Designed miniproteins, single chains, continued (4). Designs and how they scored, part 107

Each design is a single chain, and the fold is of that chain. pLDDT is the mean over its residues in the fold that is shown.

## One batch from the design tools (miniprotein)

Design m15696
Fold by ESMFold2-Fast:
Structure m15696 (fold): chain A 76 residues (1-76)
Amino acid sequence: SMEARATLSALYELAARGELPAELVPIVVEALIKASEGADLDEVAATAREQVLAAAPELEPRLERLIREHKEAMLK
């Protein structure tokens, strides 16, 4: 789905910018590996988002903004 793709892109961007705590980077890496192996993107994205926000709930406003930006880019 567009939601799943935007969520994975947003999580990757947080990690790439160094805005994600180092201990949470493996969650994003594992999600991207599963996505590349043909796993259900909606399930993978939802699980990764839930795990990151459970550990770092303060990242939610930034993550939601990045998800919106990636969705807007996909609609053009």
Scores: mean pLDDT 86

Design m15697
Fold by ESMFold2-Fast:
Structure m15697 (fold): chain A 75 residues (1-75)
Amino acid sequence: DKELEELKRQLLLDVYNRMLERLAEIVGEPVPPPVTEGTAERTARLEELAAKVPEEVLLELAKELQKEIEEILKK
């Protein structure tokens, strides 16, 4: 189902952008603008920001994002 694959892609991009925003806020760096492509640059930035955050904080952030994903998938 092409619609389902498109929905999954949009969901992943949304979660990715939110993760970037939360990590940037935690480390005190500027938040990059959300984009629909250029995932390589976003992945590199996410990895850099994640490396600056304690593992325990990353786990809590993952739990928050999982809650948001569950809410989106409920629709």
Scores: mean pLDDT 67

Design m15698
Fold by ESMFold2-Fast:
Structure m15698 (fold): chain A 77 residues (1-77)
Amino acid sequence: SKQLLEQVRKLGEEAVELAKKALEDPEKRAEYLEKATEKLKEANALAAQSGTEEALEIVKETKDEMEKLVKEAEKKE
């Protein structure tokens, strides 16, 4: 449904934003990454519930972007 797709997109955006915060704040990095991972898990669960290729694609793109940000955060000191 369109509603589930919008929720997947919103959760994905929140996950990426939290991962970016982890990169900017080394003291709270672990906390932000944990929250980002939780949002990604929620997005994945909703994408599976939707049964749409588009929702699964959003989750894949979100995961790839988060992995890039996590690697960059780990390199920062």
Scores: mean pLDDT 81

Design m15699
Fold by ESMFold2-Fast:
Structure m15699 (fold): chain A 100 residues (1-100)
Amino acid sequence: MSKEEIEAEREAVIAQLETASPAEALALLREYSRRMLGWAREALAAGDKEMLRHIANQFRRLVNELAGRAATFSPEELAEAQALVRETEAELDAILAEAE
């Protein structure tokens, strides 16, 4: 994928989140995290460090946008979202470390 396509995907997810229920938002975050990790692995295999940094930055931007919606989640839903974010960030950090 191109950087432009990855940015467009983040914007599309943000737009979907505007009307999503908390359960739908968690499903969207889970699917987006899965796609971002997939793209990060592809970029690592290609030796594309610039693309890896771009992917990590786009995920960080989505997480920051979602922080504004924290008040709409139940404590249980918020804990699940926070756990998913931490797991995804840890995997992205490991991929970035492998790329050096």
Scores: mean pLDDT 81

Design m15700
Fold by ESMFold2-Fast:
Structure m15700 (fold): chain A 86 residues (1-86)
Amino acid sequence: GKSLKETLLKLAKEVLEEAEKRGDKETAERAREIIERIKKAPDVKPEDILKLIGLILRAMGHILDGDLEGALESLEEAVELMEESG
């Protein structure tokens, strides 16, 4: 649904902002690519909603731990799940 896609966009933007603060250009570029993919992705299938929520929670955990790479890996898996829904 729109709310889950908006949550993914918010998390990806938080990773981008933190990467930019750290001067991590490679992580910032990867975050921008994921943001664009999330914007273009279809809504997730109903049967995949719980898996998507799990990936969102994993991304949040990585952000709280300061692990931007782990956060991006979880967000990338989430957007791939949404892209497979189209």
Scores: mean pLDDT 84

Design m15701
Fold by ESMFold2-Fast:
Structure m15701 (fold): chain A 116 residues (1-116)
Amino acid sequence: ADAELDRLYAEARKLVEEQVKAGKTEIRVLGRGPISGEDGASLAAGGVFKTKEGKIVEFAMAAVTYRENGQVVGRGRLEVREDGKLIHRVEVTGPSARDAAGALFDELRRILEEKL
């Protein structure tokens, strides 16, 4: 549901803020929720990296599984910032949180390949 996605996204964003403050450039995954099945899985991740031009890029993402019209659906959100400025935002849907997270990681990889 939206509230769970917003909560997990906020946790990923807090992780990224702490990494920026610490001067760290690493990717961290907060892990899966207590339900490890395709329905009910939750994922959150964030990270900081440095571009070819020496700019700091940060990202946060979360994905959750919910039910819509009796079907299991995954929903995810990714935001990317460069020197604190939002440069990219995407929301995706898929058959599970895992599939939604996969789509977000593919998008993040595209951005990283352009900037690293």
Scores: mean pLDDT 74

Design m15702
Fold by ESMFold2-Fast:
Structure m15702 (fold): chain A 56 residues (1-56)
Amino acid sequence: SVLNAAAIVQDLSPAAFSAVTADLVSGKLPVSELAATLVEKGYLTQEQAEEVNKQL
């Protein structure tokens, strides 16, 4: 769920939420690519990304 993904991002990093929320809710950023994108942008570690993917 996009809403569930947005909530997870907001909880982990408000800065990450601000950076990706428009692309996430518009569908430009697929939920399946969310964690990888946040690692590439430096908001999440690889371990945090794996935990996010388990919850999606």
Scores: mean pLDDT 76

Design m15703
Fold by ESMFold2-Fast:
Structure m15703 (fold): chain A 80 residues (1-80)
Amino acid sequence: DKARKEFVEKLKKLGVPEAEAKNMTFEKFLELVKELMKKHNLSYSDLGTNEEEFEFLLKLAFKGLLGTPEEEIRKELEKR
């Protein structure tokens, strides 16, 4: 799966070990993003959002990064 390989390479560029990048789950990805936000002193309000909205949008982004078709992402957005 080309999308997964590209995602792993991007995570490696961010300093994520290859083994962790290959076994990336949404929960681990969310933790990684929250850690990056803390290091850059970013809050949800600085991003113009709240925790629930941010986590929902990040989940859709994660699915897209793993190669989920745009049409499936659109269906998830329609649930809100």
Scores: mean pLDDT 75

Design m15704
Fold by ESMFold2-Fast:
Structure m15704 (fold): chain A 55 residues (1-55)
Amino acid sequence: MTVTLDPSTSPETARDAARALVEAGLDVLEANRLRMAGTPEMNQAGLDALAEGLA
């Protein structure tokens, strides 16, 4: 993944952001699961984004 808008973002900052996003993402995913199923493509894209942030 190539970031051209903020090339000074360090791996440490990315990990901190991913950690916060994981907690926020899990809460959002649980809320959406209870209210609406959503589309498989949306769920897959969300999981891919979280996995990329964690890796």
Scores: mean pLDDT 49

Design m15705
Fold by ESMFold2-Fast:
Structure m15705 (fold): chain A 76 residues (1-76)
Amino acid sequence: MEEIQKIVEELRKMGKDEAAKAVEEAAETLLKAGRDEEALNVAKTVYALARAGDWESAIELAENAKRLVESRARLE
């Protein structure tokens, strides 16, 4: 949790509020589903993409992770 919050803070410091919000929402959804390791991995991958300047892929990855978890939760 704390490491994910640090990534969100760093994205906000870079002026990328949309990416920060996408990571925060995806991580919260994954953590509620008990997928702590996936939440951390998504946050780290988004941060790596953001640092590389690939903001569109970063946001898309976070949004897709959130949707996939929500879909699986409904089926389980």
Scores: mean pLDDT 77

Design m15706
Fold by ESMFold2-Fast:
Structure m15706 (fold): chain A 68 residues (1-68)
Amino acid sequence: MPSATELIDEAWERMMAAIRAGASREELEAVVAEIRRQFEAVRPYLSPEEAARADAMLAAMEEMVASH
């Protein structure tokens, strides 16, 4: 299974790639939803520190979508 750090890094790269490609708000919402699903699948295996980093990432991504 990918590590929390790998999931966060891949999630950010995916989000930034979508933004650079001119993705719509709806497309960005779908990207964030998929990332959230991936996080939930690995959540039982995360430390509190890893979970906090993932939550911070998701909050930042949701703010970007809301501002899009």
Scores: mean pLDDT 81

Design m15707
Fold by ESMFold2-Fast:
Structure m15707 (fold): chain A 97 residues (1-97)
Amino acid sequence: MEAEEFAKRLKKYLEEVNDIYLSREEIEQILAEAGVSLDQLDTLTPEQAGKILAAIQSKTKSSKEPDRELTRRLLLNAYAKLYGLDIEKVREAFEKL
């Protein structure tokens, strides 16, 4: 999958689900359950990325105060690793949308 096509699909997904964002506490819990720290987001394995994305789907009903920047960073890194995409190309394509 090309980074540009991926960025468009992710943007559409976020728009369709009303920009679902997680709180910092929820993100830290999801990462801890996957055996990952916040500083390791750019070094995720595909297995860790899959676990993180599954955990995010289970947390979409939370009403906690959202951390939008951290949630977007988490989703971009997790999806990029799961699909074997270059994270910098994904970021560049996302910014150009």
Scores: mean pLDDT 68

Design m15708
Fold by ESMFold2-Fast:
Structure m15708 (fold): chain A 66 residues (1-66)
Amino acid sequence: IEEIAEKIAKETGISKETAKKAVKLVEENPDTVSGEEIAEKLGISVETASKMLTLYSELVIQEKNE
């Protein structure tokens, strides 16, 4: 989780703290959380939130393989 947040922060340019909050939102509400909800709750753009969600999915797959 922390490693995923760090990689997302690096790729998207948001802070590690913001990335950790976004990851937590996805984990707590995987069926309902959208890029729009993350953007609204964290005060970031929908574009950034959508990119974060895409990177999260890719990084979770990579972490499970390692």
Scores: mean pLDDT 74

Design m15709
Fold by ESMFold2-Fast:
Structure m15709 (fold): chain A 114 residues (1-114)
Amino acid sequence: HMHLRFAESENLEDAKKLYEQLKAEAIAEVEKHRKPGEKVYHFDAEVETLEQLRAFMDEVLAAVDAGYDYIAASILAKNLTLDQVGEALGELFRRLAERGYRPHIYLGVALQLK
């Protein structure tokens, strides 16, 4: 199961605020639904390159492969286009589908438009 929240802003400070809101929402949703004994992986990143964005996506996949029940991951993407972020998300969703969506994934994406 995957929950994606996407937000964008041309203003860096607004994008940072959206990023912090997405992090808080992901944590709150995990804690609301988590059962005793379930494993949770939380991580957040700021990325400015496509290589850093791919590394973030690979970390989500690594947490899936490590057997976490819940993954809460949020990203602030700067100097990237909507198309670049969309392509990376599409690849992540394809690779997660191959794994059968075993964990619950809460993914937040805040994009600072140029």
Scores: mean pLDDT 82

Design m15710
Fold by ESMFold2-Fast:
Structure m15710 (fold): chain A 100 residues (1-100)
Amino acid sequence: MFVAFLAKSPEEAAKAALEALKQGNIPIIGAESRDKALEIASALQKEGLKVAVLDGSLSPEDLAKLAREELEKGADAIVVYAKSAEEARKKAEELAELLN
């Protein structure tokens, strides 16, 4: 199952993602900016995870298509960035809904 959450910090995002994976879920992490998304991706990669970073400005259908392609290539987690925390949360939740 895909689970969505908003990242408060790169370290907490990494802990939450590892916990989701331990429960058999795939984490979709919303980030309030591209720079924050890259920091989160770096934290996840230090834990040995393969991470896809996606632009939340894309359509929901395009995001779902890209997410599926990255998961097929072996991504363990997806980070979606937007222009605000509220938008990032909504984009992560919408993507999780489309993939479930």
Scores: mean pLDDT 84

Design m15711
Fold by ESMFold2-Fast:
Structure m15711 (fold): chain A 68 residues (1-68)
Amino acid sequence: MSELAKKIKEILEKYGFKVTDEEAEELARIFSDPNATIEEIAEKLRKYLGLSDDTARVLAALIKRELK
Protein backbone atom coordinates (compact mmCIF):
# COMPACT_ATOMS: atom_id res chain seq x y z
CA MET A 1 0.00 0.00 0.00
CA SER A 2 1.30 3.47 -0.89
CA GLU A 3 2.10 6.12 1.76
CA LEU A 4 -0.77 8.30 0.48
CA ALA A 5 -3.25 5.39 0.75
CA LYS A 6 -2.11 4.76 4.36
CA LYS A 7 -2.66 8.45 5.25
CA ILE A 8 -6.11 8.51 3.62
CA LYS A 9 -7.09 5.33 5.49
CA GLU A 10 -5.93 6.91 8.79
CA ILE A 11 -7.88 10.14 8.08
CA LEU A 12 -11.03 8.14 7.25
CA GLU A 13 -10.66 6.07 10.47
CA LYS A 14 -10.29 9.36 12.43
CA TYR A 15 -13.74 10.39 11.08
CA GLY A 16 -15.24 6.94 11.83
CA PHE A 17 -15.03 5.35 8.36
CA LYS A 18 -13.41 2.01 7.48
CA VAL A 19 -12.16 1.14 3.99
CA THR A 20 -10.22 -1.80 2.55
CA ASP A 21 -6.58 -1.42 1.46
CA GLU A 22 -7.77 -1.67 -2.19
CA GLU A 23 -10.35 1.11 -1.69
CA ALA A 24 -7.70 3.26 0.05
CA GLU A 25 -5.35 2.82 -2.96
CA GLU A 26 -8.13 3.85 -5.37
CA LEU A 27 -8.85 6.92 -3.22
CA ALA A 28 -5.10 7.72 -3.12
CA ARG A 29 -5.04 7.65 -6.94
CA ILE A 30 -7.94 10.15 -7.14
CA PHE A 31 -6.59 12.46 -4.37
CA SER A 32 -3.13 12.52 -6.03
CA ASP A 33 -4.68 13.70 -9.34
CA PRO A 34 -4.36 17.53 -9.45
CA ASN A 35 -7.20 17.66 -12.02
CA ALA A 36 -9.66 15.73 -9.82
CA THR A 37 -12.57 17.92 -8.72
CA ILE A 38 -14.24 17.77 -5.28
CA GLU A 39 -17.33 16.41 -7.11
CA GLU A 40 -15.34 13.49 -8.60
CA ILE A 41 -13.72 12.66 -5.24
CA ALA A 42 -17.11 12.92 -3.48
CA GLU A 43 -18.67 10.49 -5.99
CA LYS A 44 -16.03 7.84 -5.12
CA LEU A 45 -16.50 8.41 -1.37
CA ARG A 46 -20.28 8.10 -1.82
CA LYS A 47 -19.75 4.81 -3.71
CA TYR A 48 -17.34 3.25 -1.16
CA LEU A 49 -18.87 4.60 2.09
CA GLY A 50 -22.57 4.89 1.16
CA LEU A 51 -22.72 8.59 2.06
CA SER A 52 -25.14 11.30 0.92
CA ASP A 53 -23.86 13.73 -1.73
CA ASP A 54 -23.54 16.58 0.81
CA THR A 55 -21.65 14.45 3.37
CA ALA A 56 -19.34 13.04 0.68
CA ARG A 57 -18.48 16.56 -0.57
CA VAL A 58 -17.67 17.78 2.97
CA LEU A 59 -15.53 14.68 3.66
CA ALA A 60 -13.68 15.05 0.31
CA ALA A 61 -12.83 18.68 1.14
CA LEU A 62 -11.70 17.76 4.70
CA ILE A 63 -9.41 14.95 3.49
CA LYS A 64 -7.90 17.20 0.80
CA ARG A 65 -7.14 19.88 3.42
CA GLU A 66 -5.63 17.31 5.85
CA LEU A 67 -3.32 16.03 3.07
CA LYS A 68 -1.62 19.44 2.83
Scores: mean pLDDT 80

Design m15712
Fold by ESMFold2-Fast:
Structure m15712 (fold): chain A 69 residues (1-69)
Amino acid sequence: MPTLMEQADQLMDESMKKVRAAKSDEEILAILRETSRQMQDIMEQASPEERSQLLGRLNRFTAEVGRIR
């Protein structure tokens, strides 16, 4: 069973691949909404310490997407 951190890392990697393949801002926004929803589900299962680490991963992902757009 993957850890919450492993699930978050896999989600970020998969979402970044989708962002790079996206052909419109509408597709990118849909990917970001779904990624945020899944990250919220992961964070609700996490301890306060793990939530801090998960938030760091999400912030890194959104910063990287912001540099592409």
Scores: mean pLDDT 80

Design m15713
Fold by ESMFold2-Fast:
Structure m15713 (fold): chain A 85 residues (1-85)
Amino acid sequence: MSDRTKLQEAAILGALHTFGPLTAREITELLAELEPEIAPSQSETSRILNRLEKEGLVRRVGPEGRYEATEEGVERAEELARELE
């Protein structure tokens, strides 16, 4: 896996942990402002969220298509943040 892909996954999990339940669009817009060097496109964000959901690291909540980090997803975000320092 490329370092950029790891940074994108960490950023998505970190955004969900910090800012609460977010749509794929809201995550994409937020990361474009906070992390422009690694910011995923909306299609990349949706693909990563799909993968993370299959791995049990995020779940869908509510009728608006919002995602939140699971307990395991929060732990993964913290691990990735430590590894990238």
Scores: mean pLDDT 78

Design m15714
Fold by ESMFold2-Fast:
Structure m15714 (fold): chain A 77 residues (1-77)
Amino acid sequence: MKYKITLEGYISKEEAEKAAEEIKKIKETTEVEVIYSPEGEKNIIKVTLENITSEASVALHGAANKAGMKVTGEEIE
């Protein structure tokens, strides 16, 4: 099962990179893609998880919240 999560925020490239590194530390994370936007636009992080555990969900939302990003999309393939 692939679980795809989209995070968005009006944050800097450095904050987006920091959030992506924290998300990569989650055991269930298989893929992290950062989409950098021009200044003043939302930076986007797309995360693929192989499995959703309560721990993975809490860690992902924690990383998003620390970076000032919101979870805007959740999709199961």
Scores: mean pLDDT 79

Design m15715
Fold by ESMFold2-Fast:
Structure m15715 (fold): chain A 80 residues (1-80)
Amino acid sequence: LVDYLETIKDLKLEKINVTIQGGDITEFILKAKEIGVKEITGTAVGISLEEVEEAAKKAGGELVYSKRHGAFLYFTIKFK
């Protein structure tokens, strides 16, 4: 997942859309912020709302939207 951000960092994307299935979600969010991403919209599979919220806070972002539907957690994280 971090390798994906390394691949796209030169594209200077302010908004990204991702599906997260395992891996270090905190590391991913931190790296997204580092490369200049302002907003992450995504779907987390098998990850709790609390895990996503904690990861966002650790990375200096804010969980501004969340909705659970079955095994899928839809979320939006914003950075200032």
Scores: mean pLDDT 77

Design m15716
Fold by ESMFold2-Fast:
Structure m15716 (fold): chain A 107 residues (1-107)
Amino acid sequence: MKVTLDPEKIKEVLEAARKKGEKLEFIAELQLMVNEGIKNGKLEELIKELLERLKNTEDEEKRLAIAIIALGLAEIAGNEEAKKELYEILSEEEREKLEKLLEEEKK
């Protein structure tokens, strides 16, 4: 099936990250990175960059914001390997928090 980048789905992912992150400058940086990756057709490279950034981030709120964006982009791309790697990077507690935030986004 053809993977179509849906700007509204990307917006939903960024809004979920904003609710958790509360740090406007950090959310703006992530949004700029997402927009540039999409514009340049480098969605797979962007996902890999987000996973590496997640591994090197210690701030819990920033980690969850990165995880929400990376998961959303991996779902849009249909990249099951990236989703699996994301869940392996996250602790059990972070996975539970991520699932809860995604449920709030769907409501």
Scores: mean pLDDT 69

Design m15717
Fold by ESMFold2-Fast:
Structure m15717 (fold): chain A 77 residues (1-77)
Amino acid sequence: VDRLLLLAQAMIAGGLAGGASPEKARDGLIKVLREMFWLSEKEATELADRALAAVQEAIAQGQSPEDIAQQSVQQIT
């Protein structure tokens, strides 16, 4: 499993739990992926979109953003 995708999911879910909109959570993740992980704009955008879609699907299935963030962190560790 892609550890960077799990970290991205944790960051999106954490942003949403903190009251950020999906757009702001996505934009913040793209910035982190580019600045901290040195991904290209295309790679950062594609990964952020995949992470956002996965988090939104989990919310649709009844998970809270807080639970998604905790589960994603547990899968990384």
Scores: mean pLDDT 81

Design m15718
Fold by ESMFold2-Fast:
Formats: sequence, structure tokens, C-alpha cells
Structure m15718 (fold): chain A 73 residues (1-73)
Amino acid sequence: MAAEREAKRQAAVRIVSKLTEELTALGKEAEIEKAVQAIADLLGAEMDTLSPEEVEAKLRALAEEILAKAKAE
């Protein structure tokens, strides 16, 4: 249990770090706080329901959606 929660948290940290770098490169620093909160909300909702691999996949998909939306605007 604890090891799985740690793995999920570490996946979120990696995804947030990359997303923050990409949003900064796009000049979308104002969106970073919202993006981090969205990732945190998804992690919290799925922490006890999905495997670490499933959580990482969902967090990555959400990050890609946020980034695509930022690029389109």
C-alpha cells in the first residue's frame, strides 16, 4: 500500500515537473497553478482505486490535454 502510494506520488511529481517546464516555455505561467491543482485532484481521486501504472497513464493523459489546450489558445 505505502509503496504504491509513493510510486503514484512520484509519477505525479515527474508529470507536474515536465508540464510546468512546457507551460513556461509557452509563456503560460498563469496556467501552472491550475494545471498542478488538476493533477493533484486526479491523483487524490484515484489514489486508492487504480494501480500505479493506471494512475500514471491518467495523469499523463490529463497533462497532454492541458498542454494541447494551452498550445491551441
Scores: mean pLDDT 81

Design m15719
Fold by ESMFold2-Fast:
Structure m15719 (fold): chain A 86 residues (1-86)
Amino acid sequence: SEAQKAFAAFGEMGVLIADGRDVEEVLEKLGQATGLSPQTIREMVENGRLKELAELLKEKIPSLPEETIEMLVDMARGLLYEEKKK
């Protein structure tokens, strides 16, 4: 149940990243998964604290594959990097 909800949230986040529409919604989804604010998630990604973010996701959603968590974190990093160029 909890794992299914988490996968649904990450699936929705993947669609948002693919659409390139809303960085803030992606940060909100990561915040919901970790219990952190979207602002804290943004700061972590921008400052390269990706391992810390990944470990928090692993702790909150232990059934989610590690490679999936790493992929989602890297996608969020890429999206924030592109936003900064605009």
Scores: mean pLDDT 66

Design m15720
Fold by ESMFold2-Fast:
Structure m15720 (fold): chain A 68 residues (1-68)
Amino acid sequence: SRVEEVLEEVKKLVEQALNDGLSVEEAFQLGAKRVEEKLKEGVISRKEAMEVLRRLQEHAIELGKKKL
């Protein structure tokens, strides 16, 4: 699905940002910006964008817990 494709793309972006030394908050903001860009381009609907952001936030929190 489009939600799954976008989610996997932004999860990889978040994981790369964390590996590059960004905070969990900074990494999530980069992922959220990518989701917003796809929404503006009409690649995903608003409902799909909200679902991607929700699942991305859960993923970022879990990565943060594992780092602590």
Scores: mean pLDDT 81

Design m15721
Fold by ESMFold2-Fast:
Structure m15721 (fold): chain A 100 residues (1-100)
Amino acid sequence: NKEALEEAIKYFEEALKALKEGDIEKAKEYAVKGAKLVMAASPDEKIRLEAAALIAHILGDSGSLLPEVIELAKKLDDEKIEEIIKKMIEEMKKALSLED
């Protein structure tokens, strides 16, 4: 679990780096990789739902029937993706400080 959260942080940091370089597609790829790890490893249900919403927003909701995920994904904006990724990094760092 701790290893997966550390990998999620690494992917989100790579996503932020790609955003700074103007590579939006690479940033989205790394954000999805990080969010998938958050969904698998985070003990916080709200953070898992936010990660699922980020994935649905980036990839398109091609089959999620969870109303909460659909609603959250509709509220996301590509202009706010950097803000969302930064929030995910901070939440994962917080989770790691409590993971023992």
Scores: mean pLDDT 73

Design m15722
Fold by ESMFold2-Fast:
Structure m15722 (fold): chain A 76 residues (1-76)
Amino acid sequence: MEELERTRAELTRLLEDAVNRYLASQGSDTPVATPGAETWSEEELEAFLRGLGASDETIARALALRRRIDALRAEL
């Protein structure tokens, strides 16, 4: 339970950091939250991050976290 919640929080934080970094690069100071992003498919998550100009390392980490969430849910 706690590991699932921790992994979800890590993915959410990674996505929020990526979005806020993108918005800052566009000259915007408006912070953005990405609630529910943990429900996105791997393809949707990759496409979203790639659209933000995220690095391949950031995309790979997000996909790994998404897969871990799916694995932890399957054990419940």
Scores: mean pLDDT 72

Design m15723
Fold by ESMFold2-Fast:
Structure m15723 (fold): chain A 112 residues (1-112)
Amino acid sequence: SAEERLRAEAEMTLNVLRDVIGMVAALLERLKEENAPEEVIRKVEELLEFLRERLRELEEKYARGELTREDILAALEEARRAAREGYEETGLPELEEVADILDAVARRVRAA
């Protein structure tokens, strides 16, 4: 059913956002340990905060039964753009990997 599909897409999207947040958080800790430039650390921190805010907004909408497929696609696309921008500004390959994961998930949701 459409409701079962939306629930599956929502749960997949929330789990993917949690996974990429974990990846970015782990990257941030490594950059701090390696004394990376403060500008690079700041860019990764800004991305992490952005991703956490997008996850929070989706979780709140999902809990209220208000989450739409358009909300899912918008969040994935915004997260992908932010990760790609972070990659272009820092050259960190982990951020390209995050952007590619988000793009792949968005394509699967659109194809369904």
Scores: mean pLDDT 89

Design m15724
Fold by ESMFold2-Fast:
Structure m15724 (fold): chain A 93 residues (1-93)
Amino acid sequence: SEKERLIELVKKAIELGLVSQLPKPLQEMAKLLEEIEELKEKLKNTENYIERMRLLAEIVELELRIKKLAEEALKGKPEYVEHLEKLLEEAEK
């Protein structure tokens, strides 16, 4: 879906260090995606059952927020996908 494609492109923008060049709504999505990766790394090194359940709940809540932000962004500007694809292509030159 376009929503999943937008999230994928924002993840690629994070990897290439282009977050500051993204529109504000996509920058907010990038921040939440980075927070999820930090929580996943913490979860990987956490053995306590209660702490693992807390971390998993936080990850799920953030993933739902990202999906909602992606849906809202695409309702406002469907062209975000095309614009982000162009930005990423120029960065790889």
Scores: mean pLDDT 85

Design m15725
Fold by ESMFold2-Fast:
Structure m15725 (fold): chain A 65 residues (1-65)
Amino acid sequence: MVVEVEVELKLLEQKATSLVAEAKVLSGELRKGDVLTLPSGEELVVEGEDLKAGEEGVVTLVLKK
């Protein structure tokens, strides 16, 4: 089963291998360890807290190369 999550990200801080962003979950659930694919094709691993649909929070995203 593929878990689909829609997340709106606002970049707060850019680091060499990670991003700190405000995440707003539009649909589904965002869980620690989930992989997000950006429109650019880059994959990021979620290191922050679990967020459900309609929730907003600050998350750390680690670049998966």
Scores: mean pLDDT 72

Design m15726
Fold by ESMFold2-Fast:
Structure m15726 (fold): chain A 90 residues (1-90)
Amino acid sequence: DRKEKIEEIAEKTFELALEAAEWAKKNPEEAKKELEEARELAAAARAAGDEARARYIELAVEAIEAAVAGDLEKTRELSREIAEMVVEAA
């Protein structure tokens, strides 16, 4: 069941985004550096023609940023989008 797999992955992705956000709140300088490096990786992937990889990284960064800001609704939405991409690629 595709829908069941999406919800399972979305829940796990949401939990990981919350864990990453808690780490980022405790380590803001390291988190800023890692998120900037992730954005550079997404830009490089897009330049190389790997739009799917670029989109995945961008969504992951946005989900962590939303979680850091306390926007749980947006974090859940982005986690579901990531899950849909993962299931579609499989």
Scores: mean pLDDT 86

Design m15727
Fold by ESMFold2-Fast:
Structure m15727 (fold): chain A 131 residues (1-131)
Amino acid sequence: SELEKLLQEFEEAIKNVDVDGARKALERLASLPGAGEKLFELAWTSDSLYKRALYFGAIFAIMVLTGDDRLAPKVLFYLSLLPEEEARFILDFGEKVAELARLIKSGAPDEQVRKALEEIKKMLEELKKRD
């Protein structure tokens, strides 16, 4: 699906610290109708902490880029059902991806976007080791 392709493009952009790739993937995710709701469904049904963090990170980016926070109560409710440590990892990752989205939305210099991607890459690799 288009959503799965864009998520894979975003994940690869993080892995490669690809500033242009990350911008394009997140902007296209934010423009895709129902992407946030579908990502929430994928996060809810996933048994992988890594995948859940990636899905929620994408939701946080979409909320920032669109200015639409209607999914926030559902996200908070879901996180309240998880063990505290897992909820913390997902929230910390999501907050860093939201920061990346704010930099993209504001037209920040490539250097700042690159630094955010490097931090996100380190967090994502740590999450992958916990699965």
Scores: mean pLDDT 88

Design m15728
Fold by ESMFold2-Fast:
Order: C-alpha cells, then structure tokens, then sequence
Structure m15728 (fold): chain A 77 residues (1-77)
C-alpha cells in the first residue's frame, strides 16, 4: 500500500475499534497496515501507549484528510 493508503486504513481501523482495549487496537492496526504504528508500543505502559497512539493517529488523520500531505506521503517510501 502507498503511505497515504496506510494512513487512511490506520485511521479507519482505529475509529472502528477505539472502544477496544489498547492491545486489541494495536493488533488490528498491525494486521491492517502490515506493521505497528509505533515500534516500541509493547515496552510502554497502557497510558503511554494510548498517548502515543493518539499522537500517531492525529498525524495519520492529517495525512488522510489533506490531499497535499497525501501527495507528499506518496513520495516517501
């Protein structure tokens, strides 16, 4: 998938599963995107993982919603 498609899929997967435990959300994100959103999530407390996920999803949502950022993301492998 292109980086823009990954961003869109990640945001959609998060929104569909936001009420699930953090581990379930991360597992579904990894399955949908082919990789975890943040590689060090497993070493964090649940509060830190949630904060990191919120920050990462905020960035990905910006990419998914902004056509200019989507074009830039598609230029970065």
Amino acid sequence: MSPAEIAKVAVETYEANKDEPIDEILEKLAAATGSPVVPIFDSMSDERRQAALDAAIGILKSVAEDPELQELANLVP
Scores: mean pLDDT 66

Design m15729
Fold by ESMFold2-Fast:
Structure m15729 (fold): chain A 92 residues (1-92)
Amino acid sequence: MAELFKEMEELANAEVPDPEKVEEIRKKLEELKPVGQRLTERVRAAEDAGASDVEVVRLALEAMAEEGFSEEVLRMIAEAAEKEFGERIEIP
């Protein structure tokens, strides 16, 4: 599951995009679209409530866990956020 994010990063850095890989990533993103909308709504509600950036990330990780995202994906996002914000973020 961490493969999708890695594939997106590799594709963005590729000199010539592979059409098959582009289509595969697009299909996976379409399958995640309803989940993405729910996550966006929850993140927006937290931001509107005055949550910090770290709290928003924590709430997003909790929402992703509820939607059935793997621990590997949650860990990858938490580690990226820890690196960006300099604060420890625990996965649910």
Scores: mean pLDDT 68

